# Designed miniproteins, single chains, continued (3): the designs that were tried, part 77

Each design is a single chain, and the fold is of that chain. pLDDT is the mean over its residues in the fold that is shown.

## One batch from the design tools (miniprotein)

Design m10665
Fold by ESMFold2-Fast:
Structure m10665 (fold): chain A 80 residues (1-80)
Amino acid sequence: MIDTSGLTVEELQKKVDELIKEALERAKDVPSLRAGLEHAYKIFKEKLKTASDEEKRKLLIEFINYLEQVLRRLDYFHPP
């Protein structure tokens, strides 16, 4: 599970990309992948509500938008 307490948003994006790639190449459990991504999306939206730093807010928005695109692609190819 991704620990966000010590990681930058850029590091989180790279870690998520690696996990998605590994899951798509080796794991067949798309529902578990979707649930994990939805949970991450919720956490980052909550972080955005409390973030006061402009630079951090921009990175969080970019990451949230990225997660939305990934979730839309999963819904299109593997509808719930």
Scores: mean pLDDT 67

Design m10666
Fold by ESMFold2-Fast:
Structure m10666 (fold): chain A 92 residues (1-92)
Amino acid sequence: SKDDLVKQSQDLLKEAQQVIQELQQTLKKETDPNTKKKLSKIIGQLQSLMQQVQKAIQQNASPQEIIKLNIQLSVQISMAKMFLWTHNKIKS
């Protein structure tokens, strides 16, 4: 149902916010310029996609649009988590 899609969006938005906070903390401690650029890009992409999801929910977008945005946000969250995991392993 559309309500189930919106609940999924809300859960993904909460997860994305937590990942952004971890990325921002990593960015504050980072000294490598190339890694800083990558972190800033990932943060920006997640924030942009979160805004798109929030607007879609608020504007009562079609189920197809919400599904598309939920998939995109889920993929970006997964990629961000993989980046953090890899970064933490290299820095240890």
Scores: mean pLDDT 89

Design m10667
Fold by ESMFold2-Fast:
Structure m10667 (fold): chain A 100 residues (1-100)
Amino acid sequence: EPMSPLQALATLEELISAMLREISKMDLESAREALRTLADFERTLARQYAGSDPATAAHLAAHADRLEAALKMDRESLRETLLALSEDERAHADALRAQA
């Protein structure tokens, strides 16, 4: 069954939260690989929602672009990017819940 936008955002919030907790303990290449996987997942979701929820699709695509940009950064900048993305995901999920 296709994941709803709220379910997809909840899954992303959980994944980003888990990565944020572990990123300081990961070697840099493992952290980058995890971010590539997350970016690919967000791009896949963006394609799924492009026709039904263009706003969520645009949000997910922009997030994937930011994650890919972070792959060229040091560990500190990468962690700060992930923190900002975590806050953005929460805000977007809250906005969707308010719309019901």
Scores: mean pLDDT 77

Design m10668
Fold by ESMFold2-Fast:
Structure m10668 (fold): chain A 100 residues (1-100)
Amino acid sequence: SKKKEEEELKKLEEKYVELLEKARKGRKASEKEKEELRKILTEKYGFDEAGVEEVLKEVKSVEELEVVKKLAEEVKENAGKLNYKESLETLIKILEEALK
């Protein structure tokens, strides 16, 4: 059902928007910590490098990096279960909403 997919996406968005807002209070992330997350997102999860770089430019704190990593993992795990067409598009949409 399309309604079930939309409801689950909305719950995921609401959860991670709140987590990212709280995480902004954390310590500043180093370029090395951002590079480690870039490798996880591109090599382990198979996200596109250009999209990942755009996301990482908006991330400021170490806690935000951890939230982004958890979100990426949850999006990849749920993509098969909820028939998400584009897991990267879902990730970018949530991050754009939270980091604006």
Scores: mean pLDDT 71

Design m10669
Fold by ESMFold2-Fast:
Structure m10669 (fold): chain A 55 residues (1-55)
Amino acid sequence: DEEIEKLGQEQIEASLAFGETMRTGSADEASKRLAESTALVKKNLAKQEELKRRA
């Protein structure tokens, strides 16, 4: 499923961006990135589950 593969790639890219933010040492930006990554993971898991049910 192309959509599931795309969601996986987005999660990988988000993880890399979070890692870069941690290296730059901005605690506020790191917290913001972490919250965004957590929300994205939850959204993607819910969407993957929905796609499986609708298939």
Scores: mean pLDDT 72

Design m10670
Fold by ESMFold2-Fast:
Structure m10670 (fold): chain A 69 residues (1-69)
Amino acid sequence: MEEKLERIVEAALQAVDAWLADNPDMTEEEAIELAKRMVRAAGINYGLSEEDLEEAIKRVVERVKERLA
C-alpha cells in the first residue's frame, strides 16, 4: 500500500517537474492543480481508498510547494 501510494506521488511529481521545465511561468496554484489531477486520476484507476487518496494528494501538494519555494 505505502509503496503504491509513494509511486503515484512520485509519478505526479515527475510530470509536474517536466511541465515546469517547459513552462517556467506556471503558477504554484497551477502546479498544485496539475499534481492533484494526476494523483486523483492514478488513485482512482488503481483503486485507492478515499483515505489513501487524500493522503497522496496531501503529500504531493506539500512537495510541489517545497519545489516552488
Scores: mean pLDDT 79

Design m10671
Fold by ESMFold2-Fast:
Structure m10671 (fold): chain A 72 residues (1-72)
Amino acid sequence: AELPKTIKEAGALSVEELLEAAKSEDLETQVNSLAALVGKGKNEEALEAYSTLSAEQQAKPEVKAIADAAKK
């Protein structure tokens, strides 16, 4: 599967594809996938995906910032 390297590439993926990409261990892919979900107005899905990440990934500033944006 193609991993989104930018938020714009992630924005072209479906919600289901973004949820799958967010399960990747690649931080850039996780960040771009979560940001694209928020950009599509899928804040609930973005927060759900965030909750499935490891505690270490959830603590990363880049990931936490996107989760905070999804709460707005």
Scores: mean pLDDT 72

Design m10672
Fold by ESMFold2-Fast:
Structure m10672 (fold): chain A 86 residues (1-86)
Amino acid sequence: VEKVLEDAQKILEIARESSTLDEFEEKLQKLFGIPKEKVSKLSKEERARIISRLVGVSTRIINQHLAGKPIPEELIREFEELIKEL
């Protein structure tokens, strides 16, 4: 749970600091140790979809934490599945 929260915070930080999809992907690769070759094989549309969903799920995770509530298992599963798709 702590790792999911930390990763969600880092994703939102990367989103704020990145001006392009390519910049976001580079920083995300470093965060999760994702090989550049794997990312380059995905279509731009699929990468944009995964990134958009990751930002959304990360925002919801952070909002739950800030509200002092436990992070729902459904959000954790969605977050992990999106990372797995990368």
Scores: mean pLDDT 76

Design m10673
Fold by ESMFold2-Fast:
Structure m10673 (fold): chain A 92 residues (1-92)
Amino acid sequence: LSPAELEEERAHVRKELEAAKAELAAKAATASPIEREYLEARVALAEAFAAGDWEAFRAAAERVAEALARAAPEERREEVRRRTAETLARDL
């Protein structure tokens, strides 16, 4: 990748992090425990990616997958867990 492409990617990640933080702040008082966990996990995921901390990224990704699975109907929980894990593994 060119230096310009790397800077564009960094700008994108910073924008995603700020959006995730804003969503958490806006919903913190009204979110259910599961929704709050999901939003906090998404902030942690974006922060870990921005920092290049892939161990923290993996841990946050697992938290996102679990929160999404718990929010899904029981019949779809295992499917949601599997699909989220597969998607995150591809991005790593």
Scores: mean pLDDT 72

Design m10674
Fold by ESMFold2-Fast:
Structure m10674 (fold): chain A 77 residues (1-77)
Amino acid sequence: MSITVSVGSGTVTIDFGDLAVGESATVTLVIETDIPITEPQSGSFLAVIDGRLVRVDVEAVPLSEYKVKLTLTATVL
């Protein structure tokens, strides 16, 4: 399963692989942005991916003015 995240004018697609019901996977990546991100951000949301309800937890931590560390955890409900 995959999710697409928009940051500035860019997009990043994250693949969590094949998850069964009740399984979770965490992906951490560093992205460059075309807009400055100065504040840590976190949140969670529910999405339907491949016909399954998935909870996605997101943490974004700025490493520099145009560089952000993203940590995303997907859990199949």
Scores: mean pLDDT 77

Design m10675
Fold by ESMFold2-Fast:
Structure m10675 (fold): chain A 62 residues (1-62)
Amino acid sequence: MELRQEIIELIRTLSQSELEKVVEFMQKLGAPVTRPTIEAIQLGLLTLSEEQLKKLLEWLKK
């Protein structure tokens, strides 16, 4: 299962304010993401472990 792809598909449906919340959550997981853009989030996802990606996906589905 490609976790990063599933996360990106969800992120593409989000508003600008929701993208800002995603960046904040990713920063708490240790990702060096500062820009609330899909491109910056995609790059940040490459730095996260599978367990961190699962936590992000579960948070997004709430």
Scores: mean pLDDT 80

Design m10676
Fold by ESMFold2-Fast:
Parts: C-alpha cells; sequence; structure tokens
Structure m10676 (fold): chain A 82 residues (1-82)
C-alpha cells in the first residue's frame, strides 16, 4: 500500500476510535491539555481533546509536540509508529 493509502486507513481507524471512546478520551485528554497549554476546558473542544490525546498515545509525543505538527505530519507519525 502507498503511504497515502496507509494514512487514509489510519485516519478512518482514529475517527472510529474517537467516536467509540469520545467520552473517555476527553476525560483523559482535557486535563492534560489544560496543563500543557494553559487553556481552560471550555476553550478546548471535545474533538480536539480526544484527537490530541489519541495522537499522543499512538506516537509517544506530548500534546504540545503534536500541536506543533500539521495534520498530515500527525498522520504520518501514527503510520510510522503502527
Amino acid sequence: MSLDEKMSEVLKKLEQEIEENLEELVKKGLPLLEKETGKKASEISDLTAAGLYLFSEKTGLSPKEIMSLSPVERLELVVKNS
């Protein structure tokens, strides 16, 4: 499979994992993002909290490091660590 196909599959799996575990991922991700960014929970969307936490778990990078990457770079790192 091409890198593009692998990124598409990873994105689909991540979206499914977020949808299935949104509440749990937000519960874990939101406090971590508040601590690392200094933003209030009300300023962080559930999807952002869940997504950044999940990317952090899959890559071993901090949420701050994940936020410094483009969306494409985030997916490439998940593929590389899969």
Scores: mean pLDDT 78

Design m10677
Fold by ESMFold2-Fast:
Structure m10677 (fold): chain A 76 residues (1-76)
Amino acid sequence: SLPAEDYDEEQEALVRPLAEEADALFAQPEPTLEQLERAIELAEEIEATPGVSEGVKAGARAAKELAERLIAELKA
């Protein structure tokens, strides 16, 4: 298994644009349900990717929690 402390450059490069896309969705003035669902998908992909740093995974978890909260607010 790959060490948890060592990230793979290929895996890091893969998740970087996913994290940037998720951040851009949250920067929208009024994110839609589809945009928030996309942010959750992106966060889950990042967290599931082996060789990604704990900091990036923590950011993905926080983004997912925020998206879930915003979806709940839109539906309430």
Scores: mean pLDDT 75

Design m10678
Fold by ESMFold2-Fast:
Structure m10678 (fold): chain A 86 residues (1-86)
Amino acid sequence: SAEKDAIVAGLLAQAEALLKVAEAVEEKDPELAERLRELAERLRETARRAAAAPDAAAALAIAEETARELEEEYKELSERARELLA
């Protein structure tokens, strides 16, 4: 479905954005870069699970569950990257 495809595409786009940030920070903070890559891989795994879901509602539930699980870590890493790149 178009809705399910959009959810999967959104998760993959977020993972790609994190990988680009990881590349940008790697020289100055390799630990932050590694944590950003780990977060991107979790999102890619969530995208695989969402793609395998029977419908858009199930895919959305998977995406929302992962968003809740990663909320604090995403906030921490995003703030650290923002400060480093400013």
Scores: mean pLDDT 89

Design m10679
Fold by ESMFold2-Fast:
Structure m10679 (fold): chain A 88 residues (1-88)
Amino acid sequence: MMAELEEKLAAELAALRAALEAAGVPAAVRERLLALAEEAAAARLEAFKEIEKAGEVTEEIVERGKAFTERLQAEYAAIEAELAAIRA
């Protein structure tokens, strides 16, 4: 299961990279989006490892997931704001 999750996440990241390259997204924006996707994949893997180790979904895992999601949403919002400024 863990190895299957890692393989799936790696495939998703490779597909995202190919899609961004095909779409002609500027390198700086593409690198930032890929970095965020890699952080999200790593967080999902770590959460799974912690759940497997604990044998259950703990409150600590849930709270850490919430904090990470809020941070990712803020980072995506910043990228959207930069893209909007470029369009203006």
Scores: mean pLDDT 75

Design m10680
Fold by ESMFold2-Fast:
Structure m10680 (fold): chain A 81 residues (1-81)
Amino acid sequence: MYVTTDEMVRVTVTVEAEDLSVAEEVLNAIAKLLGTEPVPAGPVTRLTGDANTQQAVDIAQYLAAQKEKLKRAELEVERLP
């Protein structure tokens, strides 16, 4: 029986889009994946939340799928102590 260690991580997502509506759509989707409230989007917007490893992977995959719509998409994952 393999016990997967659910390591909690801090996820920081930074997105930039020419269209504010695109940035809002991406951030709202990520907020939903994190189980957090949506945040107001600007031309450059950052969302930070605590997540397990699977949530971080889901966010990374989603951002990779959206990268063509965004001027910039960055994901930072930091291990929580």
Scores: mean pLDDT 71

Design m10681
Fold by ESMFold2-Fast:
Structure m10681 (fold): chain A 76 residues (1-76)
Amino acid sequence: QPATPEEVRELARRYGLSDETIELAEKLAEKLPLSPSQAVTVAEVIKNTPLDKLAEELRRLGFSDEEIEAALEIKK
């Protein structure tokens, strides 16, 4: 079962992440069957990585092609 927005929000808040990163993590959890920790990790990578390098970084972290595509679409 995918992480709830509340689970993701609480975990990201505990890590001291920005509101923008928390919203991004919630959006990821809504679209993909990610755990709260996976959603937070992907959101941080998206926020801090340029779009042209994002796919490589997510692949290095072990994310699937489907998860990478969704992350790229969310970053716009």
Scores: mean pLDDT 75

Design m10682
Fold by ESMFold2-Fast:
Structure m10682 (fold): chain A 76 residues (1-76)
Amino acid sequence: MAEEYLKKAVEAAKAGDAEAAAKYLEEALRNGAPLSKIEETAKTAWRYLVAQGKEDEALALLERVSAAVREKKAAE
């Protein structure tokens, strides 16, 4: 249920929890979420975190998710 993890990632980002948002995005990726949906959701999470003044945490989230996506693509 990759869609459920994407929704939880957005909710975590709205609450200012970048760590939880990143974990949910990684779970969505493991459960077969399309890369386009991972990218879209990560950008949405980044916007919520930046709006809360959490720019460093937002950048860390994008870096972590980008690394996971690159590893997934390399394995294919």
Scores: mean pLDDT 82

Design m10683
Fold by ESMFold2-Fast:
Structure m10683 (fold): chain A 74 residues (1-74)
Amino acid sequence: SEVEEYIKKAKEYLIKAVENPDNPYEPIKKALEILEEGLKKFPDNKELLELKKLIIEYGKLIGDPEVLKVVEEF
């Protein structure tokens, strides 16, 4: 389904952020932008909401100030 494609893409960017800890900003921002687009179409989708929460918590955990600023916007 279309919602599963949003989930898949967001997860791919989250994995990229974890695998590239020196440059987490861009992949985290991309993951959150993809989830925002998915949530615009499917606002009550539990899996999109849970994945957004997970990515925001991960962004807070890594302590990068630019990542902290971007997760605050979402």
Scores: mean pLDDT 85

Design m10684
Fold by ESMFold2-Fast:
Structure m10684 (fold): chain A 56 residues (1-56)
Amino acid sequence: MLVQAKKDIKSAGNPELTIKKGEILEVVEELGDLLVVQAKDGRKALVRKSDVEIIS
């Protein structure tokens, strides 16, 4: 499942990964209101489901 960031998101679980508005991410795991997502470079981040839009 692919999601797109609705805004710039600073990852709580990985402070080195800042997700920019419009960035496309792959969902690895769903944890209730949170998603574990993976960026193109393989880094994983924890984001809120409300901060992303499902595109596929």
Scores: mean pLDDT 77

Design m10685
Fold by ESMFold2-Fast:
Structure m10685 (fold): chain A 89 residues (1-89)
Amino acid sequence: MEEVLAEATTASGLTLRVRKVGDKYIASVLDPQGRVLATAVVDKNGNVLAEYQSADVRIEVKKEGNKIIVTATDLRTGDTATLEVDANE
């Protein structure tokens, strides 16, 4: 079962979504049409296990304390969206 944990939108109109699938966290960046531009599969320690990135978008993942911090950047505009998810949940 998939659980959507959080979403944020850049000022440029890209949506960053983090969902939990089993023991993994999936971060995806979607354009306004719902097309996936980038994806990162992350464990609870913030390790990137698999990724897909386009030329126009960057996903960065870090762990700070018990939080996984995901930042998406629209490289065309410099606009960002950031999400924090609790790795203990």
Scores: mean pLDDT 80

Design m10686
Fold by ESMFold2-Fast:
Structure m10686 (fold): chain A 90 residues (1-90)
Amino acid sequence: SMEEIEELKKQLGLALANGDVEKAKEILQKLVDKGALKTVYDIAMELADLLEDEEAKKQLEEAMKAKDSKKMLEIAKELIERFINGEIYK
């Protein structure tokens, strides 16, 4: 449901703030499992923008066009890990 997706988005924000890579990856999987592919795309696109990764943005756009949930999840998980690791270096 939309309420479940909004709750998962809040939990993802907390996992990112806490640097909890494994929890963030688990939440991304749950979003994909609920069919929230556009939500995962939007989140991953924001992360790619913050990381200034133009290639990741292109790959995300292609995965969205293809509705390739596996590829979307792989890219999103990589971006989450890189984002959290980047914050630790600050």
Scores: mean pLDDT 85

Design m10687
Fold by ESMFold2-Fast:
Structure m10687 (fold): chain A 132 residues (1-132)
Amino acid sequence: VEDPPPPAVTDPSRPPYSSEELNRFLNEILETLLSDKENSLPFRFLPDFRAENRPDYPDIVKNPMSLSTIREKLENQTYQSYQEVVDDLETMFENVRKAYPEGDGEVKNMDKLEEIYKKKVEELEKEIKEKS
């Protein structure tokens, strides 16, 4: 009787980074997203569901997340790993998909930001892979 296999280590879809590369990577992603003023506007701060006439928002979005929250966590050195930042960014995108109907302006803004995010991550990952 063989022992059960060891628990699966969560293998992030991203390569591991040094602390210096991680800080550079995270700052470049945030700056890239924030530079798209049109698409980043709904993500800059935590949603004011009362001002937006969305009293259902807190029931739909259990873990509210914004670019300012991620920036504050980064500035306070709260993030211990690259995966924690990815999780927060993906939570932010998923919250919009849950709270707004498909084809809404907020969802379109989120789709564009997610494309910018993915492209920037790919560019930075390629740079790290080509360290030669």
Scores: mean pLDDT 68

Design m10688
Fold by ESMFold2-Fast:
Structure m10688 (fold): chain A 87 residues (1-87)
Amino acid sequence: ALSPEEARARLEAAIRELGARYGLSEETVANLLGAARAIGDSPDPALALRQAALLLEKEARESTDPRLAAFLGELARVLRELAEQME
């Protein structure tokens, strides 16, 4: 199973890759990296990843911006995959 440290490193790498692909600002990427660290510092990082994925999936469905919806959907998938690999 992935350690919390390895899961955080993979999430940070995914955030940087998605940020570059979707043209996110450096400020937005920095804020997302801060959120990834907060998830890693959680008492239950796997549960925090699953909860974050569910919230992003909801935001993607409610978004009127198709590019934002696509970004949120891809990030949610990464969060779900990492949570599953931690078990």
Scores: mean pLDDT 85

Design m10689
Fold by ESMFold2-Fast:
Structure m10689 (fold): chain A 87 residues (1-87)
Amino acid sequence: MSKELAEAYLERAQAYVLLGEYEKAEEYRNKALEIYEKLVESKEEFKKIAKEIGEKLREALIKRETANKEEEKKKVEEYEKKIKKLS
């Protein structure tokens, strides 16, 4: 597992938040967190990453009202291709 894979899962989670698909967003957020937990050298580093992930998803939720759903669907497809290359 790689940092790039975790980042791709996080990007997909953010796109799902913007699409209003919160169940899928939680699934991909949890996959990203699982990879980060295995990659970090300390509990302190993991705590920082988890906080940053939560903040990014909260920002996506705020932006949801103005989000272009077609653009976000394209981003989900791009992130899926990245995940396939990294997994």
Scores: mean pLDDT 77

Design m10690
Fold by ESMFold2-Fast:
Structure m10690 (fold): chain A 93 residues (1-93)
Amino acid sequence: SMEELLEKAKEILRKELNSLAVGRLRQYLLNEEEVPDEILEEVAKELEEIAKKYKLSLSVVVEAFVEILREELHVPEEMLEKLKNRLLEILKK
């Protein structure tokens, strides 16, 4: 099911996605500052590598990442939706 795929993706991301770029992205969100494109491009590349390694769709991996940020960070939902859209646009390239 989609819910099972999403939960599996979240478990994988919590274990595998712990780079300096992800840490910097989280800090920008906590400060309610716009994440620089360079940091988003690094995080998008890491999400793409995880999607390829675990044979998950990019949309599922991005949604799982945003859900983790929603659960762990107390930031406005508008910022998370903007982040999601920016990541998806980078991943289309």
Scores: mean pLDDT 87

Design m10691
Fold by ESMFold2-Fast:
Structure m10691 (fold): chain A 99 residues (1-99)
Amino acid sequence: SIDEIVEKMVQLAEKLGKSESVEETRKIVEEILELMKELAKMVPEEKQDEVTIEVEIIKGTMEEQVERMESFSKEELMETNRKFSLILKEQIERLKKKI
C-alpha cells in the first residue's frame, strides 16, 4: 500500500540520519528513490501531477545533499545527515498529504 511505502521511506530517512559515510548515505538514498518510483506507479492518474512534483523535489534535495557531502569531513557529514534526515521526513510527510 501507499502508506507502507511512505512508512519505509520514513524509516530509511531515520537510518540516513545515523549514516557516517558518503557511501552508506548513497545506498540509503538509492533505496528511498526506488520506493519513490514504486509510489508514483501506485497513485491514481488524477494525482500523478501532484505526486510527480513532490517526488522530483525530494529527489533533487537528496541528490544535491549527497553531492555536497563528498567535500565534507566525517563530523560535517554526520551533522549534515542529521539535518538531511529531518528535511526528508518533512518532504515525505508533505508528499503523503498530497495523496
Scores: mean pLDDT 82

Design m10692
Fold by ESMFold2-Fast:
Structure m10692 (fold): chain A 98 residues (1-98)
Amino acid sequence: LTPEEEVDVLEALVEIYIAIAKNDLKRGNEQAAVDSAELATKVAEEAIRFAREHGLDEQAERLGKRVADALRSLAEQSTNPEAKAAIEKHAARVEALV
């Protein structure tokens, strides 16, 4: 894989974890959704770090923005205030990296 392709694979993994979290919220599994959002955040942090190490600053910024936006959308779908706050905190953490 090229560095650009590796970042794309990591972004796809982030999207998978966010999709899992979204499904967990629909099933009333708020804690499972928070856990999946945290995993998505950790993969995004690694993807941004890897992208920047390889001079892919624009790709890192786009990825960070997309992930932060997706996590905020996920938080708005939560009816549990603690879960919403936790997911919003993860979104802010990703946004701070870009």
Scores: mean pLDDT 89

Design m10693
Fold by ESMFold2-Fast:
Structure m10693 (fold): chain A 80 residues (1-80)
Amino acid sequence: EPAKPKKPESEMTLEEKVAYLDEAIAWLRAKAAASTDPEEKAELEQAIRQLEIVRDVLEEAAKNKWSDEELFKKLQEAYA
């Protein structure tokens, strides 16, 4: 399982949140690869896809210094 963040969420930067998501995604990918259950594998792959979308939006927000409003709009567009 991914290590718990050492800082409270309110003190985490966008870059630190992206790093945490990368660890979570890597753990889920390893679990999916080890799974022999097609249903469990499909659920893990769906979770990975959703986390990758959020991770990519947060990475772009960190790179471009987006406002909360721009971040929210991009998250809505990614799930629409």
Scores: mean pLDDT 75

Design m10694
Fold by ESMFold2-Fast:
Structure m10694 (fold): chain A 59 residues (1-59)
Amino acid sequence: MEEAEKIAEEALKYQKEHKLPDESIPAILYGLARQRIKDEKKREEAFKKALEIVEEKLA
């Protein structure tokens, strides 16, 4: 949970700093998860949770 939250926050910060559209967020999230999490299963879980956090914040 903590790692997914961190990835979500970093993705939103990156998107805002670079003035990217919301459609770019999933790609940024996946890139961060791939960079931070070496285990494929944990990476997928973190990406899914981070995406849910982002969707909640954008609603």
Scores: mean pLDDT 79

Design m10695
Fold by ESMFold2-Fast:
Structure m10695 (fold): chain A 80 residues (1-80)
Amino acid sequence: DEERKKLIEALEKEGISKELAERLVEAMENKDTERVKELLRELAAESGVTLSDEELEALALTLTTGDDSVLKALRAKRAA
């Protein structure tokens, strides 16, 4: 899959390990929201970014389903 290779290469360019990038893309292709959430938690830890469990879940849902409504709602709560 050309989309898969391109996404993995883009993640590696941002300093993400090839193994983590590959696992993240595989979980996204499988629509495995829980696994994407786990991998995003690992990514946040590697980059020193603090994300709440709710933010990780909303991001994982967006990446697996394309539905960003939960992520938008969480960002609105944070901005208020």
Scores: mean pLDDT 72

Design m10696
Fold by ESMFold2-Fast:
Structure m10696 (fold): chain A 63 residues (1-63)
Amino acid sequence: SLELVLREIAGASEYVPKEDLLKFLEEAGLDDPEIKELIEILRSPDPEAVKRAREYARKLLEK
């Protein structure tokens, strides 16, 4: 479910490779706009991409 995917991303270690998180999100097969946004954040060349994705997932869980 969306909530379980968001919890996994929000709880991910800062040392997890972004490629592993991308694979997890893509294999989840969800079409939610929140998942698409997480994928776009992680595809960013930003070295803080994993941190940004975790913060985004945490904000979604608070709503």
Scores: mean pLDDT 79

Design m10697
Fold by ESMFold2-Fast:
Structure m10697 (fold): chain A 102 residues (1-102)
Amino acid sequence: SLEEALKLIEEIQRLVDEIRRAFAEGAPKETLLELVDRLRQKMLEAAEKYGLPDEEVAALNAEFDRAKELIEQGKYDEALDEVERAAGRLTDLIVRKVLEQQ
């Protein structure tokens, strides 16, 4: 599970890099929303595989919903900040849960 967790973290990091690039390049709103949903899918995968706490999953879902709302409003700098904070929290949660299982 440690090797699988490291692969998932690498996938999350690559997706965050793709999101940063999409925001920097002025990608269409629909593309930005799709990328946030892809990050949410990585969070759901981590929750199922590593047993992330329901409260933390709910908080991350709210943060992704917030990021999507900010994108819809054209508040792209605030949306990117929200995405990066959520991704950091998700990565920290995966690391903590994997260490608890060893």
Scores: mean pLDDT 88

Design m10698
Fold by ESMFold2-Fast:
Structure m10698 (fold): chain A 81 residues (1-81)
Amino acid sequence: MKTLEELEKLLPEARKAAESVGAPIPDVAWATAIAALSARDLGIKDPDLEGIARAATEAAKANGYTFNNAMSGAMKQVMKM
């Protein structure tokens, strides 16, 4: 599946972005990778992975460290790009 292959390729970069914002949490890395892939599908050539990871982290800190909260923050950042 092409989407899964692209996501798997982005995951190491998303993990590095999550670590750079002080959140080496798997849910933040996965949310960042999925949101970045969504941004690329919307025509954003080089999505800001650090910005997406930061937004995911802030949402998780405010609402609890869950994948859904991280995804909400990450996708909100993508919509602002």
Scores: mean pLDDT 77

